Designed miniproteins, single chains, continued (2). Designs and how they scored, part 61

Each design is a single chain, and the fold is of that chain. pLDDT is the mean over its residues in the fold that is shown.

## One batch from the design tools (miniprotein)

Design m6111
Fold by ESMFold2-Fast:
Structure m6111 (fold): chain A 68 residues (1-68)
Amino acid sequence: MEKITGAEAIEFMKNNLSKFNDKALEFVFSLLNLDMKADLNEIMIDKEKFLIVANYVAKELGEEELTL
């Protein structure tokens, strides 16, 4: 199963969502059950689960569907 780091996930969202902000970041971390104080480079996220959450946030922000 393909995985990405928490840092890579955040960078992807910042680059693909023009309306991304700190509240959207906290919401994504909450949905993925991640600790905001953890080392983002050591957090491994399933690519499929991340894409589902990222698209949910994109929809809430009025952005287009995201693909990895």
Scores: mean pLDDT 73

Design m6112
Fold by ESMFold2-Fast:
Order: C-alpha cells, then sequence, then structure tokens
Structure m6112 (fold): chain A 92 residues (1-92)
C-alpha cells in the first residue's frame, strides 16, 4: 500500500544517512566503549557532542575533533537502529 511504501522509503533513507555518519565517525580515535555507550545511540551521541564542545572551548581542537567523530558514529548507529525498527513495523 502507498502509505507503507512511503514509510519503508523513509526508513531506508534514515538507514542510508546513518551509514554515511558512521563512515565519518570511523575517523574517530576515541574508543566508544570507554565513554558511555558501546552500542552507540542518541544518548551516546549527545554525550560525545557535549565533550567535543567542551574541548573546543578549551582550545583542544584534536580532542574536540575526535569526540565529534565519535558523536557522528554513535548518531549513525542510532539512526540505523531506528530505521530498522521502522522497517519491522511497516512489514508487521
Amino acid sequence: MAAAEEARRRAEELIALGEQLRAIGAKSKVALDEYGNADGGFGAAKYYFAQAEKYRKEGNEEKATDYLYSGYNALGQALIKQGARLLAEVDA
């Protein structure tokens, strides 16, 4: 049905965006397991972006950049999981 087809397309777009953000986040040197949520997620992304902001304000651009990439990785994982859930709901 048209509504289910649009929902599936939106979920696939969300997964694609998540994969792009994970590719950017793969540049991170910060271990996700050491800084909150090893699985990633919106909470982990928020934490990493807050750390990036903190280090940027302190003039530590290297750490700020590493935490920014960790944030993109965590956000990407969260978006992929959300998209997969939406696909499962459309196919149920």
Scores: mean pLDDT 74

Design m6113
Fold by ESMFold2-Fast:
Structure m6113 (fold): chain A 94 residues (1-94)
Amino acid sequence: GKKEEIQKKIEEYQNYINNIELYLEKHGNELSPGEKALLEKFIKEAKKELEKAKKALENGNLEEAQKHLNKLAEYKKNLEEKFPETVKKINELK
């Protein structure tokens, strides 16, 4: 159902954020200062929206949870458009 789909998306975004954190830990020294700063900003913003999505789902507010997941999708798209090669390497961690 819709709740299960939202829960799955939350888990997928949690994994995506975890992969970026692992990438920064292992390869942060290989990144430009601007790339590193943008990835760190993404993690901070994405974690905030993911936390809001989790709380909305816990409260049964599926529409609110989806709104926060939509913001996460926008943040992910912006990151992928700015640094496609970096995102490709992050995906290699899975």
Scores: mean pLDDT 84

Design m6114
Fold by ESMFold2-Fast:
Structure m6114 (fold): chain A 74 residues (1-74)
Amino acid sequence: GPSFDPKVVLAAINSILENPEKLSKEVVEALKKAKEALENNDPNAYEVVLEAIKTAEKNKDYFTAALLREALAV
């Protein structure tokens, strides 16, 4: 699969989750799943992060989606 820096993506997720009350519950749950996949070196971690981006966009959370896309590009 595509290479990315899981530490950079984790830092982005942790930063967003500092204020979970500003996020929809669906986005929070998607970010928690992505965080768990990255921390456990899940071979599907990239796909889980992409699902978190799609969930953010569906909830019109374009800042979360953009930040995660930027983190994947590093």
Scores: mean pLDDT 86

Design m6115
Fold by ESMFold2-Fast:
Structure m6115 (fold): chain A 72 residues (1-72)
Amino acid sequence: MEDLEKAKEEFKKLIDEILNSTDPEERIQLERKYQELLDEFARKALEKGMSEQEVADFISELLKEGNKKLLE
């Protein structure tokens, strides 16, 4: 559960960095890091005994929050 809060904070930090970046090159690199964190989080969460549904729900919530920040 500590890993869920840490993951959420890391995703929020990356989204803030993407929003504050004015360099297209840097933005692409930050978006790649965001996707890498999603993959790593899903793998680790499944290894720690989270169900596929729990992982999917958590990622869905992160993406909804991230998309809101990127659109606003």
Scores: mean pLDDT 72

Design m6116
Fold by ESMFold2-Fast:
Structure m6116 (fold): chain A 76 residues (1-76)
Amino acid sequence: MKELAEEIRRKAEEVGLDVSAAVKAVEKGDLYGALISLSVALALAKAEGDEEKVKATQEMLDMVNKLMEEKGLGTS
């Protein structure tokens, strides 16, 4: 979980995106909170038309979803 939080932070820094809430949620083990925060960030990036932020946020969402599946919290 700490490694996931660091990967999310690094990727967000590459595109200038603030995902502090999502990073804190992951650090707490609150993967649902991280999904909610990242979903909001994705919606805002789409509204801005910032394709780089959209791609980065989608990749962060995919990372959280993958970890949730590995822990048996996902839909698969």
Scores: mean pLDDT 79

Design m6117
Fold by ESMFold2-Fast:
Structure m6117 (fold): chain A 100 residues (1-100)
Amino acid sequence: VLSKAEVLAEFDALLEENKSLFSEESYEKLRKTFTALLEAIDDARSRLSVLGVLQLILDSARLLSEQGVSTTLHLKITLPVVVDGKEKEVTIELDLEILP
């Protein structure tokens, strides 16, 4: 099972590897939003679910980038997470500019 620190390190590595897919503003928005969420989550399962959502976003951005078109992804994702020992639904709303 990955520790919180290991999950954050994996998250940082995944974002850095895929930085060129996004405008600088979209990259910082994505990084800031997911960092805050991962920092707030205490359980390993919720952290892995958040990483899974990030991986889907990155895979989608890569596919769109490979089409050679500028695209904006409008994301609204709601997922169950555990924060302060309580199960909560968290909604992530992001507009991400994908570079060709």
Scores: mean pLDDT 82

Design m6118
Fold by ESMFold2-Fast:
Structure m6118 (fold): chain A 75 residues (1-75)
Amino acid sequence: MRERVLALLERAREAVRNRDVALAREVAEQLKALGYHPLAESMERVVEALEAGDVERAERLVENMERFVDQVFSA
């Protein structure tokens, strides 16, 4: 599970770098399917930020998700 979530966060960073809204939506759906609802909700906000052209906000949201995952999986 940890490795799958980390792979999805890597794809989230790729979506932000490439301004790829479709990839961001795919990551949100996969996180939701895995039951990581807080991460899925954060990723939906990344989708909204990218649709608005607010790349800076999208980057900060992904950074926050990365910090959250580090905290949860560090045990």
Scores: mean pLDDT 81

Design m6119
Fold by ESMFold2-Fast:
Structure m6119 (fold): chain A 55 residues (1-55)
Amino acid sequence: MKYTVLKKDGSTEEVDEKDLEILEKLSENIVIARDKKTGKILLVDIKEKKALELE
């Protein structure tokens, strides 16, 4: 499953679910995850299949 990541510069890219390391569950649909390929920390919306780059 692919997630659309909104990057800090306003561009978007895709990340595969298999490349996400879940670090913290904030709610039923919102988690903090690390992208294993880039090392970036993401705020992930599982329901909407979208993420925001945090770090």
Scores: mean pLDDT 83

Design m6120
Fold by ESMFold2-Fast:
Structure m6120 (fold): chain A 85 residues (1-85)
Amino acid sequence: SNFVDAEPSEKALEVARLGDEAFEALKAGDYEKALEYAEKIQELAGLDVVGLIKKLIETKDPEEREKLLRELVERMTKALLELIE
């Protein structure tokens, strides 16, 4: 499986790893990889990160980009905390 049937701690670790990889891919401008990792996170945690990453890719305004990045970090953090409770 893609860790879907794994224990909560295993899911949390996988979501954290995918989140780190998605963030690094986004920083590197590898948008295809960033979306791939986002889709895996959404499948594992039920978190709509694909939409946020698509907006980040399309957004050129620095202020809006900063807001979207904060939203992504907040949603990822909340999902990780819910998986380890």
Scores: mean pLDDT 75

Design m6121
Fold by ESMFold2-Fast:
Structure m6121 (fold): chain A 113 residues (1-113)
Amino acid sequence: MTEEESLEIIEKAKELVRKKYNTKEEITIYVSTEKRSDDSPDVVGYAIFKSESLDERVPIYKKDFDIIAKDFGVKSIEDLLPNQMPYLIGLGAMIFAGENTDFKSVEELKKKL
């Protein structure tokens, strides 16, 4: 993935969140693997969206991550390269926006973003 493609996915993710929340605020998005003791074993991480009025923590499920992990040849979120992280950000934004998150490959996910 090029830097340009990474930035495009992040900007599309921010626009999805802004549209869903009906805001023009600057959205900061990042991925965290820090788990809580009450987290489901199927949760592998979180996409976190922050702005002046927004503080949302969206779970990333193992079933969705496993598709991304297989395509990139990684075993965990921590093994993702910086240019691969935007796909988790995009997935989190789609989940937050209530979009259909059914996908079978990173290429299909990219087309939905």
Scores: mean pLDDT 77

Design m6122
Fold by ESMFold2-Fast:
Structure m6122 (fold): chain A 76 residues (1-76)
Amino acid sequence: EKIEKVKKLKEEALKALEQGASLETISGLVAEMMKEAGFDISKETVLNTMRALPDTKEARKLAVELLARHALEKLR
């Protein structure tokens, strides 16, 4: 159940990124994904991390995919 929720939130975050949604929206989805996996990470922490990355869609997409991978690994 939690694995499917993490996968759904990952897909929503990546779609939001492709659609040009705000970093606040993307960070909220990523923080929710991390909380489903049992991580105590705030939306503010995710947002600050995203802002520290290179200002490219490629870097932000990679960050979302890496965080999703980490979330799925914790659920194993």
Scores: mean pLDDT 82

Design m6123
Fold by ESMFold2-Fast:
Structure m6123 (fold): chain A 87 residues (1-87)
Amino acid sequence: MDEILAAAEEKFADDPDVLAALATVRAVWERLRAEPDLPKEELQALLDQLTEAEKILLSKPDLPFELEVLVGVLHLELAVRISTPRP
């Protein structure tokens, strides 16, 4: 999904709020790929950060659909991981 984030960063290069939100989405994506067995507390913190970024991104009328889908998928993945019991 680097292509979606890179295209959005280029499109919104002059919007610091969107760039900050995109940086949060990228950080959440990279953290989830690097550490499949994150503790529940860290998963919850990532979900809270993603929720704040989502509010900023969804406030923009011309947000690309692919980015909305990416944020939704990450939100669902975090919610599932938090709710799934693990030894």
Scores: mean pLDDT 79

Design m6124
Fold by ESMFold2-Fast:
Structure m6124 (fold): chain A 68 residues (1-68)
Amino acid sequence: SARAGVRAVARNAGLTLSDEQVDALAEVLEPHLARGELPPREEFVAAAEARGVPRALAERLYDALSAA
């Protein structure tokens, strides 16, 4: 699932995410992951911020996800 993927990437990158942050990030990623892709970085970060995730945290997760 997108939630499991977010948790695994965060753990590997040494990031601590709340359950609320995991849910928000998974919601942003789910439609893109269903297509086997990642959203553009800025689109992802903006969507995560709109859901209450700090910009710096969203950027760190995206960079870790795209490096995997």
Scores: mean pLDDT 83

Design m6125
Fold by ESMFold2-Fast:
Structure m6125 (fold): chain A 69 residues (1-69)
Amino acid sequence: MQQQQLQQVLQRVQELVEEARRTPDPLRRYQLLIEAGRLLAQVPSLREEGQRLIDEGRERLREELERRR
């Protein structure tokens, strides 16, 4: 039933989110959140959550890049 694969994805996502929380750099934080969202989007039942996380991360990343011009 692929429960092990789902658990691995969720653990990986938690690891990325934890790393994002520890990161003082907003650019790196948003990049990590986008990566976590991409992993979540690989799971069909979590695809919507993953896509929202990707979209939010991309919007914030774009804003930070414009701020640093």
Scores: mean pLDDT 80

Design m6126
Fold by ESMFold2-Fast:
Structure m6126 (fold): chain A 63 residues (1-63)
Amino acid sequence: SELEEVGKKGIEELEKNGYDISAVKEALKYLLEGNIEKAREILKKTKDPAAKSAIAELLKVAE
């Protein structure tokens, strides 16, 4: 799916640049399950700007 492909690319790009991808992986998992509210909670709790940006982009794709 588009969400899975966007998520994989974002995670790979962040990991390549040395960022912690744990929050992005968790948000993607919940979005693939259709649990948008849990992904929003993860976004709210995430402090790293790069991870926040990636999660926000996933939320836009999932809507």
Scores: mean pLDDT 81

Design m6127
Fold by ESMFold2-Fast:
Structure m6127 (fold): chain A 74 residues (1-74)
Amino acid sequence: MLETEIQIGVLDVAVAVAKTSTKMSKEISDDFIQQLQSLIDQVEEIARKSKDPKLKEAADKAVRELRAILDEAK
C-alpha cells in the first residue's frame, strides 16, 4: 500500500514536470517531443507489468495526461 502510494506520487511528479516544461518553453523541440513519447512508452510498460490495480489505474491516467501534453505540443 505505501509502496503503491509512493509510485503513484512519482507518476504525478513526472506528469507535472512534463506539463511545466511545456509551459516554460516558448519553442517545443523535436527532441522534447521524442523524449515525451519515450516517457509515455515507459509508463505504459509500468501499467502492463504492475499487479496492483491502483498503480495500473494511476499509470493509465498518467499516460492519458502525457498524451494530451504531447498533442498540445504538436
Scores: mean pLDDT 73

Design m6128
Fold by ESMFold2-Fast:
Order: sequence, then C-alpha cells, then structure tokens
Structure m6128 (fold): chain A 76 residues (1-76)
Amino acid sequence: MKVIITFPNGEVVEIEAKDINEAVKKVIEELEKHGVKPESIIGLALRIIGEALQAELEGKELKEIELEVEEEQLLK
C-alpha cells in the first residue's frame, strides 16, 4: 500500500506500508514532522481509515491513497 502526501510548499512524500495500520501510523508521524495541526492530523487519519473500510466492504485491495495538506492546516 502507498500513501502520497502533497504539502502546500509543493513537497510530495510517498509512504509505503504493508497494511492500513502501518500506513496510518507512518502518515501521522510524517504529518507531525511537517507541523500539521493535531485536529487536521486526526481528520486525515480518519480519511485513510474510511478509504480502507470502503475497500474492505467492496472486496477490493486498497493500492494507493492520495492526501493533500492545505496551508491553513499547518502550524505557524
């Protein structure tokens, strides 16, 4: 599984994970390193979980998730 995170400065970070639990953990750590607000980290993590649950319900493998961080979600 791969998560692609795009930051407001144009930086793109690709995270590879074996499962959804590892993906959520790595994404949270990466967002914290980039100074994303805690409430925005929670929202983005819930989006990943939602995509994973939807894929499981549809019997599909979740190959890739794309996340975009907005400037307003960053700590000053």
Scores: mean pLDDT 82

Design m6129
Fold by ESMFold2-Fast:
Structure m6129 (fold): chain A 86 residues (1-86)
Amino acid sequence: DALEKEIEKIKKEIEKLVAQLEKETDVEKAQALLDQIGKLTLRANELVAKALEVADVAKQQKLIDISTEMNLMLLEAERRVRALKA
């Protein structure tokens, strides 16, 4: 499934950006990483919504789990950037 593979690829990119953000101390660079994570998360949520329309029950659970993980990573990234600005 092309949509499922694209969603998994986006999740891996978000994981790489989150790992970079955890090591980043420059506020401007951290904000740029957060902006990238946000754009990827938005794109992934759009693809998950489309995939859910045609997914069987097992794939639906997997897609919901991936979406939940990516949204939690975005929230943690937002907290990290907020902490660096404080």
Scores: mean pLDDT 85

Design m6130
Fold by ESMFold2-Fast:
Structure m6130 (fold): chain A 56 residues (1-56)
Amino acid sequence: SRLDRLIAILKQLDPEVKGNLSLENINTVAAAFGLPPLSQEEVDEVVARLRAEVAA
């Protein structure tokens, strides 16, 4: 899915998820990789999934 691709990209750029996970920053990364803009709900899902993967 689109979110799975974005999560993979974000993990490649910041494997420890130390960066700022704001709506603006996540959409900046999405735009750089040709992905459509995310809603706040989609950004919240991406953040939750990234943090869960780091915690595991």
Scores: mean pLDDT 77

Design m6131
Fold by ESMFold2-Fast:
Structure m6131 (fold): chain A 67 residues (1-67)
Amino acid sequence: SPEKLREYVKLAKEKGYFKDIDKLPKVQQEAIKLLEEGVAIDTSVSPEVQGMAVALATALRELAKKN
């Protein structure tokens, strides 16, 4: 669920996992922004950002299982 991923991104930011987000590579910043906004990942997004968003979504779901 995009809404649940958005909540996981906010929780990760509160725990400091995304400190200095503005210093991250642009692809990572755009992927985090998509997940935070709860926007569907579609063909309007570059393949690199799509791949990063999928990887981050997987990592956030695994992190949520432990917390």
Scores: mean pLDDT 71

Design m6132
Fold by ESMFold2-Fast:
Structure m6132 (fold): chain A 94 residues (1-94)
Amino acid sequence: SELEELAERLRELAEEAAAHRDDREVLLGVMKEVERVVRELYELGALSEEEYQGLMNALRLAREYLEKHDDGRGAVTLLLIVVEEAIRAIRRKL
């Protein structure tokens, strides 16, 4: 299932972020990939418009924590919440 493949990709991205909390370049790359997956979930109808906007806003806040506050731990915490909520949305459609 395409949704199950996206869920697995989100799990891999969460593990990479958790392993690299102090690597700004890795975290920015992970955020970009999570954003791509969230957009694809919306296009597949797995997310409502409200859920999609909420996740995109949380990703923007995670990026701000990293870029404006040098808070990699805070950025990763928000990113993990986004991943968990996206996986929950996938589970509701399976």
Scores: mean pLDDT 88

Design m6133
Fold by ESMFold2-Fast:
Structure m6133 (fold): chain A 77 residues (1-77)
Amino acid sequence: KEEYLKKAEEARVQAEKDRKLAETYSKIGDELEKQLAENPEDKELREKLQQAAMNSVAYRLRAVGDELEAELYEKKA
C-alpha cells in the first residue's frame, strides 16, 4: 500500500508540472493572438500560435492522464 501512495504522489507532482506547462503555453498563445490581431497576414505568428495551442493541449492531456494515474494508485492503497 505504501508503494502505491508513493507512486500516486509522483504522479500528482508530474500532473502539477504538466498543468503549469499547459498554462505557460496558453499564455504564450494569448500574447501571440494579440500580435496576430495587429498583423493578421503574418504567417510566422500564425504558425507560432498554432504551435503554442497544440503544446497547451498536449500538456493539459498529459496532466489529466497523470491525475487519473494518481487516483488509480490512491484507490489501490
Scores: mean pLDDT 84

Design m6134
Fold by ESMFold2-Fast:
Structure m6134 (fold): chain A 77 residues (1-77)
Amino acid sequence: MEEVLEELRRRHPELEPLIEGLLEAQTLSGEEARKKLLELDIELGVEKIRAAVKKDQELLEAVVRLEEVLEELRKTL
């Protein structure tokens, strides 16, 4: 997972705050982790809309990949 996040951050530096948020969520537990993941889920939704408006397929795929990472983290809570 960390390797995927590092690669996405290198290719899409604009997604760095969301990637940092996902890394932070891994260090949290219980209610704090769930709240952080919910906030990130909303932010990722906004970025998907932005990518679609820009017609940036590569950015859209990167955001979808981050959503997959978020869903995997949610399953571990």
Scores: mean pLDDT 81

Design m6135
Fold by ESMFold2-Fast:
Structure m6135 (fold): chain A 70 residues (1-70)
Amino acid sequence: MEEEKKFKEYLEKVAASGFKDPEALAAAQEALDKAIEKYIKENPEKVEKEINTEADEEGKKKFEELLKKL
């Protein structure tokens, strides 16, 4: 939750600027990517189960692409 809390605080600052700061938007995107990576690494079995049993086939392929990026 720590990464998600920092990401929320950052999004609030970006929203306050009216999304007029492209560097702030890029940093927010990077923070989100890091939070997703951390969640996958710490909960691989849970993520794999949800993707394979609850996500459609397109979602499963997207998950594999994310793993390749990590």
Scores: mean pLDDT 62

Design m6136
Fold by ESMFold2-Fast:
Structure m6136 (fold): chain A 88 residues (1-88)
Amino acid sequence: MTAKELIDKIRELILSNPNLTPEQKAEIQKILDDLKAKIDAGEVTPEDVARAASRILEIAGPYLTPEQLAELRKLLEGVVREVSRKFK
């Protein structure tokens, strides 16, 4: 799975969550879109992914079940791994 495919799965997880407000969903979507734009530009770093992950977890974390939070962490770790593979 590519970094962009993992970002799209994170987006689906966030947008399908009824406990998040439209404003929280929009903010997370902006973070994901910015990260995706950096990937498309070939300018993304593992540090960019780590900062995005921290912000997403801060916004969404309190509104996720333990299982949803574990899935989100797994998807974010996948993005870090895919970005790190290409950072040479």
Scores: mean pLDDT 83

Design m6137
Fold by ESMFold2-Fast:
Structure m6137 (fold): chain A 104 residues (1-104)
Amino acid sequence: KEEELKKLKEERHKLLKEATDYLKKGDYKKAAEKLEEASELYARMAELQKDNPEIQAAYEYASELLREAAKGLKEGKLSASEVASKVTGAELLVIGAEIDQELK
């Protein structure tokens, strides 16, 4: 369980870095695809945390934020800066919940 979560966390960091790089290049289609993949990864992490409702909720909410960001970027309804704000919000929320879990 812990080993699986560590691998998923590493994949998540790589995926979000790739999304950021595509945003910087103006490749919004590829950026949105990477954000969708990251959203799915957070959903998988939430499923592994059924025993920890606070961290599960954080992962679920992060998944939703990234899905909204990807959709808005694809539809041209969100700017790159608005997408970056949603991505940052999701990451900070998850980091906070992960720290709280480790302290318990």
Scores: mean pLDDT 82

Design m6138
Fold by ESMFold2-Fast:
Structure m6138 (fold): chain A 73 residues (1-73)
Amino acid sequence: SLEEALAQTAADLRARRPEIVAELKKMIESGDPELLRKASIQAIAWMVVAAAAGDTETLAELRKLLDEIDKKM
């Protein structure tokens, strides 16, 4: 079901959050336009999952990263 799929994706996000954030930060730090674009798409995708799961802490962290991407583009 959609609820089970969202719950599983949310659990995966929580478990992998430090790795996901670290990878996004690395892409942002590179300043590479292709990596910045990839980082923005990934951040937005994870923000949708975090919002659906009510994970406000992850959502806030991803929003901050997206703001940093926008400043470099």
Scores: mean pLDDT 82

Design m6139
Fold by ESMFold2-Fast:
Structure m6139 (fold): chain A 71 residues (1-71)
Amino acid sequence: MSEAEKEALKLAEGRSIEEIVEALLKEFDISRQLLESMAARSRNAVEFVKLMLSFLGEENWEKIIKALKKL
């Protein structure tokens, strides 16, 4: 696991899934419906962020971290 991946998952700890959805919508041009459908498959914010890291790809990990730091 890379340091960027570890940082993103750590930033998700103690957050709600809804907070992560809103943070990602501010930084990414992605549909709310798509994010909510992916969130529905996740048990908590950490699992949702792990799914988003895989879905958006490594080139977007720094942008995900930036979004989560604004929480």
Scores: mean pLDDT 83

Design m6140
Fold by ESMFold2-Fast:
Parts: sequence; C-alpha cells; structure tokens
Structure m6140 (fold): chain A 67 residues (1-67)
Amino acid sequence: MSEKKQEILDEAVERARELIAAGKTLDEVISEVTRFVTRKGLEAGLSPREIAEIALEVQKYVRELAA
C-alpha cells in the first residue's frame, strides 16, 4: 500500500523522462516533477509527509535518468 502512491510516482517518472527528452535542465525537471507530485498528492488526499516521501523518491529517479 498504496497503489495511488505508486501511480503518482510512475506518472512523475514518465513526466521526468519526457522533460529530459525535451531538453529541460536537471533543475527544471526536478522543479516540475516536484510540483506535479505535490498537486497529484493533494488531489489524492495524501498527507504532506507522504507527498514529501514521493517527491524524494522521484528526485532520486530523476538523478538516475539524468546520469
């Protein structure tokens, strides 16, 4: 648990891949995916702590995709 957390994480990773492919900088990608995770997490009724945990995980994936 939670399928919704995993869904948001997967969507954020896909968005990050698209932004990198579009030539965005690492800082721009991290900023945009963090904003995306925050919005989707709030819409899903997640706590600020859960949103922060997803944001940290997606930032880790973004660094791996950019390496």
Scores: mean pLDDT 80

Design m6141
Fold by ESMFold2-Fast:
Structure m6141 (fold): chain A 75 residues (1-75)
Amino acid sequence: DYRRRLLKRMLEIAERASTLDEFVDEVYAWLDRERETADFDRELDLAVIELLVAVWKTLNLSIEEVKEILERLLK
């Protein structure tokens, strides 16, 4: 499941990030790299991930809240 792999990668990034800003910056850099090799089907999953991160940034969530959400999504 490609989406599940993306969510696991996001959790790994969140676990090493000290702040939401660090998390967002690293996720955007990673998504940019992933898009270089993504096909059209995978590009939709990447767009959904980018939307989730944009929402979390807009809501100014803490890094701990982001980790909790990612853990719930991976159930």
Scores: mean pLDDT 84

Design m6142
Fold by ESMFold2-Fast:
Formats: sequence, C-alpha cells, structure tokens
Structure m6142 (fold): chain A 88 residues (1-88)
Amino acid sequence: MVMTDEQREELAELWEKALEAFKAKDEASFRAYMEQLIAHIKRVRPEYAPALDAVRARLDATGDLAEALRGLEAVLHEMLREEEAAKA
C-alpha cells in the first residue's frame, strides 16, 4: 500500500526534527520525535512494527542514541525506497 504525499511529508518532518535533536544532544526531544515517528510508521506501514520495537528496546537497554538513530534510519530508508518504487 502506498502512503499519501501528506503522510510522507509528515514522516520527513518528524525525521528532520529527530536529526536536529540528535545533533543538539537533546535526548528528551530525540526520544519524543522517535516515538512520534514509530507511531506514525506503525499506523501507515504496520509490517515494520517489530523492527521499530527492536530499535526502541535496544535504546532503552543501552542509552545509545547513535545506534537508535541508525536503526530508525535503516527502517525509513527501506520503507521510503519501496514507496518510491511503487509510485507511477
């Protein structure tokens, strides 16, 4: 199923906000935007929920924001690549 342009813009906005928080070393804001991204992706592409839950669980266990960012980026990259390939 293909996401709407509105859903893709919302996802991109949340990702950029998470990146800004990470660069600013603002853990609280990073975690908040990460949770919003996870909730959004689970709503539009629920098949990615296990991978996103694994990223969150790993962050809770280690506190490694860079590892969490890389895990989230990998899911987003795969999902958006599939969405772009599906659009005519």
Scores: mean pLDDT 79

Design m6143
Fold by ESMFold2-Fast:
Structure m6143 (fold): chain A 68 residues (1-68)
Amino acid sequence: SMAAIQRAIALAQAVLAELEPALRAAGATEVRAVPVDETTVLIYARFGDELRAYRYDAATRTLTRIEV
């Protein structure tokens, strides 16, 4: 539904706003949040030539590093 899509986008924006300052302080030059669903966000952060990816689960409030 459109409401579910809007909630997924809102979650991605909220997670990005929370995590981007910390990731940039750690040296990230680029940070992106990709909505997956109402409880899941993928975060991508670039550290020089290294791209790091994370999965955020809102149900458990857990950030897990994933392979790229």
Scores: mean pLDDT 88

Design m6144
Fold by ESMFold2-Fast:
Structure m6144 (fold): chain A 89 residues (1-89)
Amino acid sequence: SAELDAKVKTLYEKGYTNPVDIALSLLGVTAKAGTVVSDLAKKNNLTLPQIDKVVKEVEAAAKRNNIELAAPSATIGEGTVTVDITPVS
């Protein structure tokens, strides 16, 4: 959607290069860099499949807008956030 595309662009311009970090921002998560994604899921009443679905939507939006995002090196729940995360406005 145009709204999703705009939010992904805004977060990328703020320095978010990891699609998991962008997805967590879109889901309203606040976190410090280095926090484990599975711990953030528990604290925010989110499931790992729910986060993974939003990650795929973020990756699709990035591809449509010629934005190159980093590939996760671990399974989504085992990874850590790479930057301080704030909810996108």
Scores: mean pLDDT 84

Design m6145
Fold by ESMFold2-Fast:
Structure m6145 (fold): chain A 90 residues (1-90)
Amino acid sequence: SSLEELAARVQARVEEMLSHLPEDIRKELSSIWNKIIDALKNQDLESLEQSIKEARSFLEANKSKISSVLRTSLLALLDSILNEAKRLQS
């Protein structure tokens, strides 16, 4: 499905972005990203919205430990994922 294709693209892109983060931040954020990928694969928009909210909260709480460039890119990716998933469900 188109959401499974989105999940594959998101997984590859996020793995590359997370490789530039400190190990402790990477482990916690990877757990949240796995929830996002699972929600996309399961076509579960409610779980997707909840996981994206969790990711946004984590990024805000840890903003001093993440470069502003990476944080901005991750937030933009979260917005893009949610918007594209909603479009594909329409």
Scores: mean pLDDT 83

Design m6146
Fold by ESMFold2-Fast:
Structure m6146 (fold): chain A 99 residues (1-99)
Amino acid sequence: MKNVEEVEKILNARLAEYDAKLAAGVKLSPEEIGQTYEDYMLLQLIKNSPKEKAEAYAEAYLTYKVNGFDVIGAEFMKKKGALEFANEREKKLIELLEK
């Protein structure tokens, strides 16, 4: 899957940059720590999901900046039938999952 391969490359590169900063003794901001966690979560979701779902998650990341929390939220709202409570990024991911 082209989008999955591209997103895995991007997320692995970002996580490696965070690890390099920590190894160099650079203190990460709370915002950078949060972003690292979001990047890690999205990577795990892509790696542990069926190919069709992983591709939708990757496309949503590239197109709409969907993060790992947005993926969890979208899947939760879809499962509960609570789509009216989904945010704009979660709604875009749900549209991709239904194609």
Scores: mean pLDDT 83

